# Designed miniproteins, single chains, continued (4), part 101

Each design is a single chain, and the fold is of that chain. pLDDT is the mean over its residues in the fold that is shown.

## One batch from the design tools (miniprotein)

Design m15477
Fold by ESMFold2-Fast:
Structure m15477 (fold): chain A 68 residues (1-68)
Amino acid sequence: SMDEVERRLLRLISEAQRAIAAGDVAAARAHVDEVRRLVEEENLPPHIAASVERLVAELEAQIDAVEA
């Protein structure tokens, strides 16, 4: 269901943010990769997919900043 997919996305995003805060780049990248995979596999509505892709881009920028 969409509710299950949404809860999984929110959990993965939260876990990525926690990993970034902890400086765990490997864990953060793994969670971001799972978010991308979920968006691709679940064929989300365009407006939801666009919002998630924006969040993924922001998370990637934060991961890059931690590595710098």
Scores: mean pLDDT 84

Design m15478
Fold by ESMFold2-Fast:
Structure m15478 (fold): chain A 85 residues (1-85)
Amino acid sequence: SAAERQKTLEIVGELLAEFSKYVMKLLAEAKKKHSEEQYKEIKAQIDRLSAELVARLNELRQDGASKEEMEKAVKEAIKKIEEIL
């Protein structure tokens, strides 16, 4: 239904907002601890992983995936970002 589609969009929006907030915090810490060149490389990798997560969440949304499956995708993306830092 339209209401179910709207609810799924709201869930994706909330997950991405929380993800972005956390990533901004991690990038701010990385900028303090790394050289300008190292920071640029870290940011490029994180930007790529963030784009991949957005694509994955859009795929999951179109496939009618659960909130739990979308939360798992976000958690996996965060873990990959933390492994870079």
Scores: mean pLDDT 86

Design m15479
Fold by ESMFold2-Fast:
Structure m15479 (fold): chain A 67 residues (1-67)
Amino acid sequence: DIVITGPTVTLWVELKRPLTEEERATLDALGARYGFHRHHNALLLTVPSAAVGAVAALPSVAAITQA
């Protein structure tokens, strides 16, 4: 459950597999900023609040939680 209280939100994104080039391009287009999280199948992302649904819809994404 994600609580959106500002213009951006920081998410911990669980991956089914590493992101494809196309998925990374989609995240870049959404204004995503990558945090330093050294998990092979997990990303720390800061995204505009309006972009959360688009992130969750990516094929390589298993789950998202608020960080």
Scores: mean pLDDT 75

Design m15480
Fold by ESMFold2-Fast:
Structure m15480 (fold): chain A 100 residues (1-100)
Amino acid sequence: MEKIEEARRLLEEAERLLAEAEATGSSELFAEAAERLEKALKLAAEAGDLEVAEEILEVARRGVAAAEANPEVSDAVKERLGLIEGSAEALVEAMKKKEE
């Protein structure tokens, strides 16, 4: 339960960093958002919380779209965000299969 609260806090921080990164085109801010998303996803996986995992996936998808739309963002950051999106999708799919 504390893990879910920490994951939600990290997700809120990631959303703030992504909004700032989208406005500035900063690879550093996208990288910082990616770090928060990775930590949030790990906590969601450990807690087995589908709702938080789905929220992380939604934010990761927005991050990928924003980074890909900006030519100034480094390829390494775009790749990292893509890996996070893929990991979040896999986690959501695995959790949904456990319910069936």
Scores: mean pLDDT 85

Design m15481
Fold by ESMFold2-Fast:
Structure m15481 (fold): chain A 75 residues (1-75)
Amino acid sequence: SEKEKRIKQTLEGAKKLVEEGRPDIALAAFRIAARRYLTPEQQEKADSLLEKARKVTDPEEIGKLLEEAAKYMLS
């Protein structure tokens, strides 16, 4: 579906941004996608995962949290 394609593209782009040292931009892109494709209640749960990612400095751990958020958006 179009929603699945856009969320997967957002995840791939966000992971690249995290690897390039731009996690704030990556997290902002995810928040925008969540607001577009999720209800307000679902957005709150996705936002909690993204806030955990914001507090982490390890790119690998940030990537795992972004993957978890993307899976939630696709379920």
Scores: mean pLDDT 77

Design m15482
Fold by ESMFold2-Fast:
Structure m15482 (fold): chain A 93 residues (1-93)
Amino acid sequence: SEVEQRLLAAEAEFLARAVPAAQALYNAKSKEEFEAAEAALEAAFAALLERFEEIAAAIEDEELREEVRRLIELVRRSGEGLLAHLKAEAEKN
């Protein structure tokens, strides 16, 4: 329950940063606006992964720690793929 609460808090912090950045990306009218919104999303995602690793490292139960780290790896790969796609789209405009 404490691990879940910490993960949810990290996710809430991420969403507070990522949602405005995603809205800015959607409403961008220039390359500069796209690049700024993309950079904000990348920074928010990097901070989320750092926070998740800190939470995982604090888990004393080895099995739970390994499970959480596998989930972090899935989040990292999915997020990297999404950011790469958004960057490619921004470069077209």
Scores: mean pLDDT 82

Design m15483
Fold by ESMFold2-Fast:
Structure m15483 (fold): chain A 95 residues (1-95)
Amino acid sequence: SQKRALELLEIVKTSKDEKVIVSALRELSKLVPHMSDALIEQLLDQVAKLINTSKSREVLEAVLELLKSILKHSENKDIIIRSIGLILRTIGELL
């Protein structure tokens, strides 16, 4: 689970293919309950960069699904606050 999450995080970081990024984000969304807070923080760093650089509606919708999964499963206040901020920013990009 942790090994797969790290592999998917590297794909999100390095891939230029929107379909590959969307698939990786959707798989990461399912793995969130099994991820450490440290790994979720690293994921949120990549998500923030992706929101800034992507114009793809499909990528931004996959980001929202991932952030929703993080909010559902996290009890960490800093992760919750950061995730809410990223949700609001992503919605702004979709309008």
Scores: mean pLDDT 87

Design m15484
Fold by ESMFold2-Fast:
Structure m15484 (fold): chain A 65 residues (1-65)
Amino acid sequence: SSPSSQALQDAFEKAAELLADESLSPEEKYKRFKEWLEENYPQQPSFVEAMVKKFREDLEKLEKE
């Protein structure tokens, strides 16, 4: 099933919070986001995979700047 608009919004907000957290390494940001997604959306593996992929792309963009 497609994720709800609320689930997308919550995931994007969580990603933004982690990306803005200067106390965390890129690896720690990735780990926390993945764990949060797996905990909150255990029955939506395609959604988790898509969000994790997007987050990795955002981390790579920040590392190249």
Scores: mean pLDDT 79

Design m15485
Fold by ESMFold2-Fast:
Structure m15485 (fold): chain A 83 residues (1-83)
Amino acid sequence: TAVQEALQRWLSRVDDARAWLARNAPLLGPAEVAALRARLDQLLLLSRLMILNRVPGIQRLDDEFAALRAALRARVDAILAAL
């Protein structure tokens, strides 16, 4: 169903981001990694609640996730450039 597909899409997105974060954890440090994991957990939980309860605004979460991914890539690139 469309609901099941949306839930699976969000789980896949967050799992991919978690895997990326795990690979780059040595560059970011433990406090930053913990904060980013917490944000990914919040996004997954909020997306699930919004999808299951048909709350408007899921597009805002898509935008927030895209912005988070872009910021993370830029952060790692900046750290590597400073080495």
Scores: mean pLDDT 83

Design m15486
Fold by ESMFold2-Fast:
Structure m15486 (fold): chain A 61 residues (1-61)
Amino acid sequence: SLLDEARAALEEAVANGASLAEVSALIRRQHDRLLAAGASGAELAEFLRLASEAVAAVKAR
């Protein structure tokens, strides 16, 4: 699913040492893809939770 792809992309970016700016840009791009694909409110809420976790992981470095 697009949500699983978005999760994998965020996890890969964090694991590869992406900056906060790079992770923020990735979040925006993946969110736009989910919206364009007609993702449900529940899927968008789960994505935003994953995005928050990715940002927190980068800030904890």
Scores: mean pLDDT 87

Design m15487
Fold by ESMFold2-Fast:
Structure m15487 (fold): chain A 69 residues (1-69)
Amino acid sequence: MRPVTLRQAILGLLVFGDEEERATFLALGGDAAALASISDEELQALANLFDLPVERLRARRDRLVAELS
């Protein structure tokens, strides 16, 4: 498997939302600004890739930004 990057940790956290993904994101130096850097276009692309509602990914991003701010 490819090593987990900060970007991949953000994507995993937004898609799966589990505690292990959150711990990995924080361990890689992730913060509210890193999460807020994910554009709506990137969220839409991720939603299309995983066949998920983009509104779910957007809500999770916004909640995590608020929690880490």
Scores: mean pLDDT 77

Design m15488
Fold by ESMFold2-Fast:
Structure m15488 (fold): chain A 72 residues (1-72)
Amino acid sequence: MEVSEEVLREIAKAAIEASKTKTFDEVAQTVADVLKKHGIEVPESLEAQRIVAAEVLYKAQKLGLPLPRLKP
């Protein structure tokens, strides 16, 4: 999945804000919503959204962007 640095920055910011009051599943849904706004199709299943969120956040980390503080 090809995601621009600008979209990755928006996702990182949205995920950090969501992580303050929401569960990881809701953070994953927030990531999916941002991707959909930018024309990137994301499966509706919660499991697929978790995988996509993890991959996108990993790419953001490689770019040195701040990550949400996720609890297990």
Scores: mean pLDDT 74

Design m15489
Fold by ESMFold2-Fast:
Structure m15489 (fold): chain A 81 residues (1-81)
Amino acid sequence: KPIPSFDTIEKVARITAESLYEKFGFKGALETLRIAEKQYELSPADEVGVLFMKATLYELDGDHEKAAAYRAKAEELYATL
């Protein structure tokens, strides 16, 4: 499985998170990600994507501090790929 560019992971994660937020709201979207993380063994690149999805969800909910924290975690993890 090729490692996508950082920009590609962020863009796909943003679109996915926005879709989940629209359909399920903030708490429902986070719970959907939690279930997926438990049921599917994530690659490191997929884990970066999930961190960006969480960042996007917190940003949409107005929690810019947590959004920035998750974005920083995604950047740190991507640097190890």
Scores: mean pLDDT 82

Design m15490
Fold by ESMFold2-Fast:
Structure m15490 (fold): chain A 76 residues (1-76)
Amino acid sequence: AMKTLKVTYPAPPADEAQRDAFAEELKKKFLEAIENGYDFVEVEAGDFRARIPVSDITKENAESVAKMVADAAYAA
């Protein structure tokens, strides 16, 4: 079975400050997933769900990917 890092939050970000904090937290989790050889990161925030292949994440793009996921969770 593929190795998945599951990241769970009780609710999606409700304002822009929470969105930015969520993006910073996800960036840390993405870097952890790369360092520990995970295949996927599964993000759950209330009803928001995202599954990101770690192959799509690099140290260079981790911040951008985290911001995109945080923006999507905030917009949902």
Scores: mean pLDDT 86

Design m15491
Fold by ESMFold2-Fast:
Structure m15491 (fold): chain A 75 residues (1-75)
Amino acid sequence: SQVQLLADQFVLNSFDKAILSKLPSPHAITLQALAHKLTSGMQLSADELSGFATELNLSSSTLATLKKFQAASQP
C-alpha cells in the first residue's frame, strides 16, 4: 500500500518530516514517536523495534536500518 511505502521511505530517508506529513494521522503519530525516541537517545528494546516494524509493515532491511541508527545515536 502507499501508506506502507511511505512508512518505509520515512525510516530509510532518516525520518524526513516531508514524508511524515503525507501519512494518515495514526501512522504519522506512531512514526513520529519512533523518530523522537531514536533521535532523543532513548534506547528501544529488540522487541519494541520489532513491534514497530510489524505494526507499520516495515521491511527487514528497514528494521536493520533502525537498529544501526539506534547504535549510531549512542553518546
Scores: mean pLDDT 73

Design m15492
Fold by ESMFold2-Fast:
Structure m15492 (fold): chain A 71 residues (1-71)
Amino acid sequence: HMTPLEKLIEALVGEKVVDGRVSKEAVARVFGPNSPIVKAADADGFVPVDLVVEEIAKRLNVTVEELKKMF
């Protein structure tokens, strides 16, 4: 089952989360192509949802735990 936070990430990036990952192209559209999060993509060009959650928490100046409790 998808968590409320995964649903938020799918809405934000505009694509479905698959195996806990989203494409670097989707992340680049939201955070910018020069964002460190885009450079964290694996060799296949996917970014783990956990890293996307961390970047959102950082930009909102909250902890990942606090962000997870909001959704």
Scores: mean pLDDT 78

Design m15493
Fold by ESMFold2-Fast:
Structure m15493 (fold): chain A 85 residues (1-85)
Amino acid sequence: SMDEIKEEFFKRIEELNKEAEEKLKAAKTVDEANQILLEYSNKMAEIIHEAGKAGLSLDDILELTEYISKKLREFNKKIGELEAK
């Protein structure tokens, strides 16, 4: 079902969130953190593109996008804290 397909995309996002969090925790410089965030953003754009191709509705895509946006805000806050050192 579309709900099952949507759930699989949320799982993929969650796995990439965990990877990005672990990489950011290990980052020692702002440049390293920004590179991690860029890689994360590119992977998320690919996931959204695939979700659209899989036939998810606009509402489902917006829900995935909001979930990603929330995580990006958290990552940007952490990078800002690193910059303040």
Scores: mean pLDDT 85

Design m15494
Fold by ESMFold2-Fast:
Structure m15494 (fold): chain A 73 residues (1-73)
Amino acid sequence: STAEISALGLADVAEIRGLPKTAKAAREAAKNGVTPESIEKIRKALLEEGLSQGDADLFVGPVRQGLVTDLAL
């Protein structure tokens, strides 16, 4: 799905940036299915790893949009 591809892309970016909790949350979301709850877990991981609320929202944006796209199909 578009959400799963977006979550995997976020996980790869998180690994490069040294955000292991975010990378783990994003990979688990991609593996188990992207849901609003799994997106919130990724957002919380970003906040725990030092991102601002605004930056966390920007990072999860593509995953949220992917979920909206998948639900419209």
Scores: mean pLDDT 84

Design m15495
Fold by ESMFold2-Fast:
Structure m15495 (fold): chain A 64 residues (1-64)
Amino acid sequence: MKEFIENAKKRREEKLAEYKAQIDALRDSWVAELEAQHPEKAAEYRARVDRLAEQSLKTLELLL
């Protein structure tokens, strides 16, 4: 039983780290593009993208 829990934890951590890296890369790319197109709205767009990234990570934590 202990090994099963530890293996599940390790897999979850590896998957979360992988997904987080992908989300961070996408977030940075989208923020840069939005800032280039609408510098006056950059702060608003950054906050919205950050919130979506956080929500996505929380959903993955519940699923994994």
Scores: mean pLDDT 76

Design m15496
Fold by ESMFold2-Fast:
Structure m15496 (fold): chain A 101 residues (1-101)
Amino acid sequence: DLSSLTQEQLDALKAKLEAQLEAYYKQAQEEYKTLSPEEQKRVEELAQDLIENENLSPKAAFVVAVELLKEEQGDLSAAQVAAQVIQNELTLRGIDLILNS
């Protein structure tokens, strides 16, 4: 339960998760550059769906979209990365709710 953490612990966890998202985002940008135009369009469509229907941030949506494309192409390990990024976003939302309450 995030509410059991101190403000210092919540701030530290937030910083860690934001740093992890930045690292994933940089990797996803490099992978995106290697994709075909058709694959890049698919990533953009997936990211837009994740922003509109799952309320993911643009950076998280982009990372998840790249990983979902890789899963569609047979990379089952990509599904684990996508799930981790989604879980981290939900945790960040929980932290923001506690810190702003």
Scores: mean pLDDT 85

Design m15497
Fold by ESMFold2-Fast:
Structure m15497 (fold): chain A 73 residues (1-73)
Amino acid sequence: SLVEEAIEAIKNGDVERAAELARSPDPEVQLAAVDAATKSENPEVQRAVLTAALRSPNPEVQAKAREAMEKLA
């Protein structure tokens, strides 16, 4: 599933794929990417995913990205 792909991309430090999945039209995939990025120790992956999710038209995804960015600041 795309949710599993997002988690694996973030776990593997695949910045490009993680950012791509964070821009998915499926809000479930976007939320999974934000959650996985928040748990990641890779700052480049965190920044790429959260920046992409913050630009989401979905208000829940945008709110979760903002919360994650604030906690990591």
Scores: mean pLDDT 83

Design m15498
Fold by ESMFold2-Fast:
Structure m15498 (fold): chain A 100 residues (1-100)
Amino acid sequence: SAAREELRRLMREIIIEQSEITAVYLKVFIDEKTGIVPSREEIEEMLARVERSLAEIEELAAKIKANPEATPEQKAMVERILADSRALAEAIREKAERFA
């Protein structure tokens, strides 16, 4: 069905967006552990990327939960992705403040 094809696409997109936030977190974590201080411009770009990805994850999660083909397991998965992404975004913001 069209709804099933859309669900498959949305599930792929939300996983990619979660991976983007995770990649930013890992970079910031490594920078902090190795004493690398990002430039102000790099910090601003990183925070902008995180906010954009988080907004996209929230929109994608809403669309997946509204899809009639979405299983309870898929809905639970996107709720976990949303919660984890919000926690990572907060951790990134906290670490960014420590570089200031």
Scores: mean pLDDT 87

Design m15499
Fold by ESMFold2-Fast:
Structure m15499 (fold): chain A 97 residues (1-97)
Amino acid sequence: SEAAEYAKKAKEYAEEALRYALEAIRAADAGDLERAEEYLRRAEEYLDKAQEYLAKAKAAGIKSEEDKKALLEAEIELGVAALAVAVARLVLRRLKA
């Protein structure tokens, strides 16, 4: 369904956001602040895309158990990614102080 396809895209973008947020934390831990900032920007861009596609999934209408499962998986992944981005921002902010 259209809802399931948008939810899958939201999950994929959230997974990329998580990956870049973790890379930002690793770069910051290594003392590479410029690289950490680049990875954090990418993480935020993917997080925005994940939110956009999750909104599209909800707008398309959840009609089946498959749609509900895809939406739930996307929401969980988005939540994890959002938390990772928040942690990356906090780590980078502390190191710039």
Scores: mean pLDDT 89

Design m15500
Fold by ESMFold2-Fast:
Structure m15500 (fold): chain A 90 residues (1-90)
Amino acid sequence: MEEVKKLIEEGIKLAVQKNYESAADKLLEAELLLYGDEATRAYVERQKQILEENPSLKLTYVLSMYRELATELKMPQSEIDKKIEEILKG
């Protein structure tokens, strides 16, 4: 759980810097570590392919995956909203 939180925090820091490629990679690692099953591995592999083919989707992916992972970890909604606002600033 602590490692998952670290990956999410690192991903958000990268997203705030507009490094959506590295941010997406960190969130994919967090998803793999949190769920750790074969279905999640297949899903992550497919998502990597989609993002490689469609780089314009990386920001949308980062925002959606952050909301999903942070909600699963029971993070306060106010904190989730604040982080998303920080990513969207600029």
Scores: mean pLDDT 80

Design m15501
Fold by ESMFold2-Fast:
Structure m15501 (fold): chain A 64 residues (1-64)
Amino acid sequence: SAEEALEKVKELAEERGLHHLEIEVKGDKIVITDPKSGVTAELSAEDALNPVIVENVLKELSEA
């Protein structure tokens, strides 16, 4: 579910020290926004449950 995916994305972001990221559910998607850069990433609930996909997205956001 999108709520379960949101929880997993938040856990991974916290583990990486990315506490400044805004993570929310918009419809059937998980949306991650970096307020410092203005960069936004969107994940399907299915992709957000895959830790490899989430780790790659978080890495891209941290490098922006």
Scores: mean pLDDT 80

Design m15502
Fold by ESMFold2-Fast:
Structure m15502 (fold): chain A 94 residues (1-94)
Amino acid sequence: SPYPPVEQPTAVLRGFAEKMAKILGIKLDPDMHPVRSMSVVLDEMIKSNPSIDPSKAASKFTAAGLSDEDRTKKLLLDLAKEGGIEIDGDGIAD
């Protein structure tokens, strides 16, 4: 491949999904793809907090998945705040 290896934000997405699942009281399949886990968590956030605009949440999630790691973390933290949930950013990436 002519391209150098690029670190994917997949670990950030997974860490966020797992932390949000614990806060929301849902169980994620550990074999589930991180993007799929994020979709499950997003759906549950929207269900439990009707003040979240589904279109805005989906847009932020898409932007997070296409951004570098730092921007992805920031977008996911903003999404959690829109859901009324405080989450520790330092624990998302693992």
Scores: mean pLDDT 64

Design m15503
Fold by ESMFold2-Fast:
Structure m15503 (fold): chain A 73 residues (1-73)
Amino acid sequence: MAEEFEREMRRFTEAAKEWLRATGREDLIPALEEHTKRLIEKGKELSKTNPELLEKGIEIAREGTEQLERQLA
């Protein structure tokens, strides 16, 4: 679960970075990367304390990635 969340968060972050580059907001990339890093660490904690919430987080990250990819197409 934690590894799946990390994978989906990394996919989301890469799609978001491309969207930020496409829209001229590269200035936000460092903040995005830092937030992603913190969320991945929280995901490791949630895998032990609330795996159901982590599972929902994985779904949200996947949906967010698909949404961003559609905007880039």
Scores: mean pLDDT 81

Design m15504
Fold by ESMFold2-Fast:
Structure m15504 (fold): chain A 79 residues (1-79)
Amino acid sequence: MSDEEILDRAAKIAAEILPGLVARARAHGLSQDEVNRIAITAANAIIDALEQGKTDVEARQAGISAFEAELARALARKA
């Protein structure tokens, strides 16, 4: 697998999951800058999973899990 193939697959997975997750984080009152940082963390988790030879399904789950963890951390800082 080439770096270009990994990035293409990661972009497709991110386009599938991130719009809904971003909308939810914004609904929780997070700023656009904070949501952007969380989205970048999720995108990096997708890339890392694909670089480790994981499937697109596993990479998608890694991205969702990373986003959820960062969202929980951001919300805890406001409490």
Scores: mean pLDDT 85

Design m15505
Fold by ESMFold2-Fast:
Structure m15505 (fold): chain A 99 residues (1-99)
Amino acid sequence: MQKRIELSIKGLEGLLEKFEKENEEKEKLEELKKLIEEIKKTKDLAEQFRLLGKAVGLINEILASRSPTLKDEAKHKEIIQSIVDSLNKIAEKIEEEKK
């Protein structure tokens, strides 16, 4: 599970770096940056899941405010889907721990 969180963080950092180079939505990028730092700081799996969900939501808002090409949009969706798949696996673990 820790490795999935680390991969999700790396994916988020990669998207953040790309969006910063494109110089769009500075306020939302600062919010995303803070969320990434809070995820790294947090040791609780449920809190990491909650913050990752917020980060994915924020990325979707940034993408929705843009006019990317269909090709670039598909690449962004693949990265987001990878993070969402990781979130689903984390959610399964949280539910198992409630048993």
Scores: mean pLDDT 69

Design m15506
Fold by ESMFold2-Fast:
Structure m15506 (fold): chain A 69 residues (1-69)
Amino acid sequence: SSRDETIRRLVRLVNDLQDRLDKAKTPEEIQALFAEAKRQVEELLRDQPDARANVLRGLDGLQAELLAK
């Protein structure tokens, strides 16, 4: 189903983000990676506002934790 495909794409997006974050060395790189991930989430979930809000909230929380170091 399209829902299952969307979930698989979200999992891949989050895994890719985590791999790239492991290699990021500056706050600017971290901010750029999250900005791109949020843009992709907004596009992927454009027709699913509740799911989009939940995923974006999770990304905002993770970004805040990483930048508080």
Scores: mean pLDDT 85

Design m15507
Fold by ESMFold2-Fast:
Structure m15507 (fold): chain A 76 residues (1-76)
Amino acid sequence: HMEKLKQIYELLDKVREKLEEIAKKYGIHPSILYGNAIELALKYYDEHGRLPSEDELLELVEKAIKEGKITPPPKI
C-alpha cells in the first residue's frame, strides 16, 4: 500500500508541469487536480496491476475532467 503510494507520488512529480498546464487550461486548482490524479492512478493500479504511464495518467485526468468526474473546489 505505502510503496504503491510512493510510486504514484513519483509519477505525479514527473508530470507535475503538464498537470499544472491542464489545471490552468480547465480552470481547476492544481491541488484539486493532484488529488484526483492520485485517486485515478490508484484505481488504475487496482484494475490493471500496474501504474499508468505518464501519458496514460494525463489522458485519465483529462477524460475525468471532460466527463465531469473531477470534484469542484470547496467554497469557504
Scores: mean pLDDT 77

Design m15508
Fold by ESMFold2-Fast:
Structure m15508 (fold): chain A 86 residues (1-86)
Amino acid sequence: SSLDKLSEETVKKRAENFIKSKDDMLKLIDNATPEELKEILKMLQEVKDYFAELKERYKDNPELVELIDKAMEVIDELIKHIESKL
């Protein structure tokens, strides 16, 4: 569709930046209180839904789908890490 031309580069940059921030997010989680962990968990679930919607929108771009899948794998790892602490 016409929307597919608007931000493939932006989506790519957002996914790459999220993947690159994994170690910083793990450090944040390790130093968080239980209340902060619950808020981070909600945020990660919302970010996962966001990337899932982008994956559906750009499903005809396999390179972008692969990058989004990698970002979603990072999100799932962070969610499991938080759940292990609650």
Scores: mean pLDDT 83

Design m15509
Fold by ESMFold2-Fast:
Structure m15509 (fold): chain A 87 residues (1-87)
Amino acid sequence: MEKLKEELAKLLAEAAAAVAAGDAAALQAALDKMKKLAEENGATLSVSVTPLEPVVAGKRNRFRITVTATKDGETVTVTVDVEVVPE
């Protein structure tokens, strides 16, 4: 589980970098790698997105992405904060 947590944290950092770069393909690739990694380790992956502040139309909104992996009753969690700019 600790190694899985470390690898998930690295992939989540790649996903955050893709969001910052506006690279949808890189974001999808990072998410797919996280799912595959969890499946290969026999873990159930759950992803949740939480607003860090009230969402305001036409303004930048910050969100926290939380990824949890559960295996044999043990859960590991990694988080990253991202900023989304609506047009």
Scores: mean pLDDT 74

Design m15510
Fold by ESMFold2-Fast:
Structure m15510 (fold): chain A 88 residues (1-88)
Amino acid sequence: SAATKEKLEKGMKELDEEAKKLYEAGGGKEEVRRLMERAVELYLETGAISEKMAELILKALRLAEENREMPEEDLEEAAKLYEELEKR
């Protein structure tokens, strides 16, 4: 829908500007992670990514913060989703 495309376009522009400011300010890992989480939520809300892809990305971000490895099953699912993106 037009409203969904407008929300995605506006949200992406705002996130891009915030990412640029964060990069120039030398932002920490926590700020980068929060920005990535917001991007994933925006993509999910607008249907740009699947719910399953969003869950895997958010799980990967959480595990990385805890210095934990992603489960093999989740890693295999992520690989399949990346392969499907190449088939666009």
Scores: mean pLDDT 75

Design m15511
Fold by ESMFold2-Fast:
Structure m15511 (fold): chain A 95 residues (1-95)
Amino acid sequence: RGERSLALTKAGGERDYAEARAFLDALPPEKRQGYLDAVRKAAEEMKKNPEKGKKLYDEVVDQAAQDILAAGGSLTAAGLFRDEANRIAEEVLKE
């Protein structure tokens, strides 16, 4: 995430971030854990087959974002999930 983008969001939307966090925390634990596990599995596949793993990662992240929006989550909530997924993928790929 960009520092300037984060600063713009803070100026107008610290509450939006708090609401997005609360929404993600209110997701059923099974659903949330399922997304995180799928992201980690896709990142592991990227180590063995970058093309296959990236396709799986993109599909998982897109599906989770759509599910968040469909459940009444904001674009900020979907964005926070994408940021979290990217961090998990970076962690796995660095190993």
Scores: mean pLDDT 75

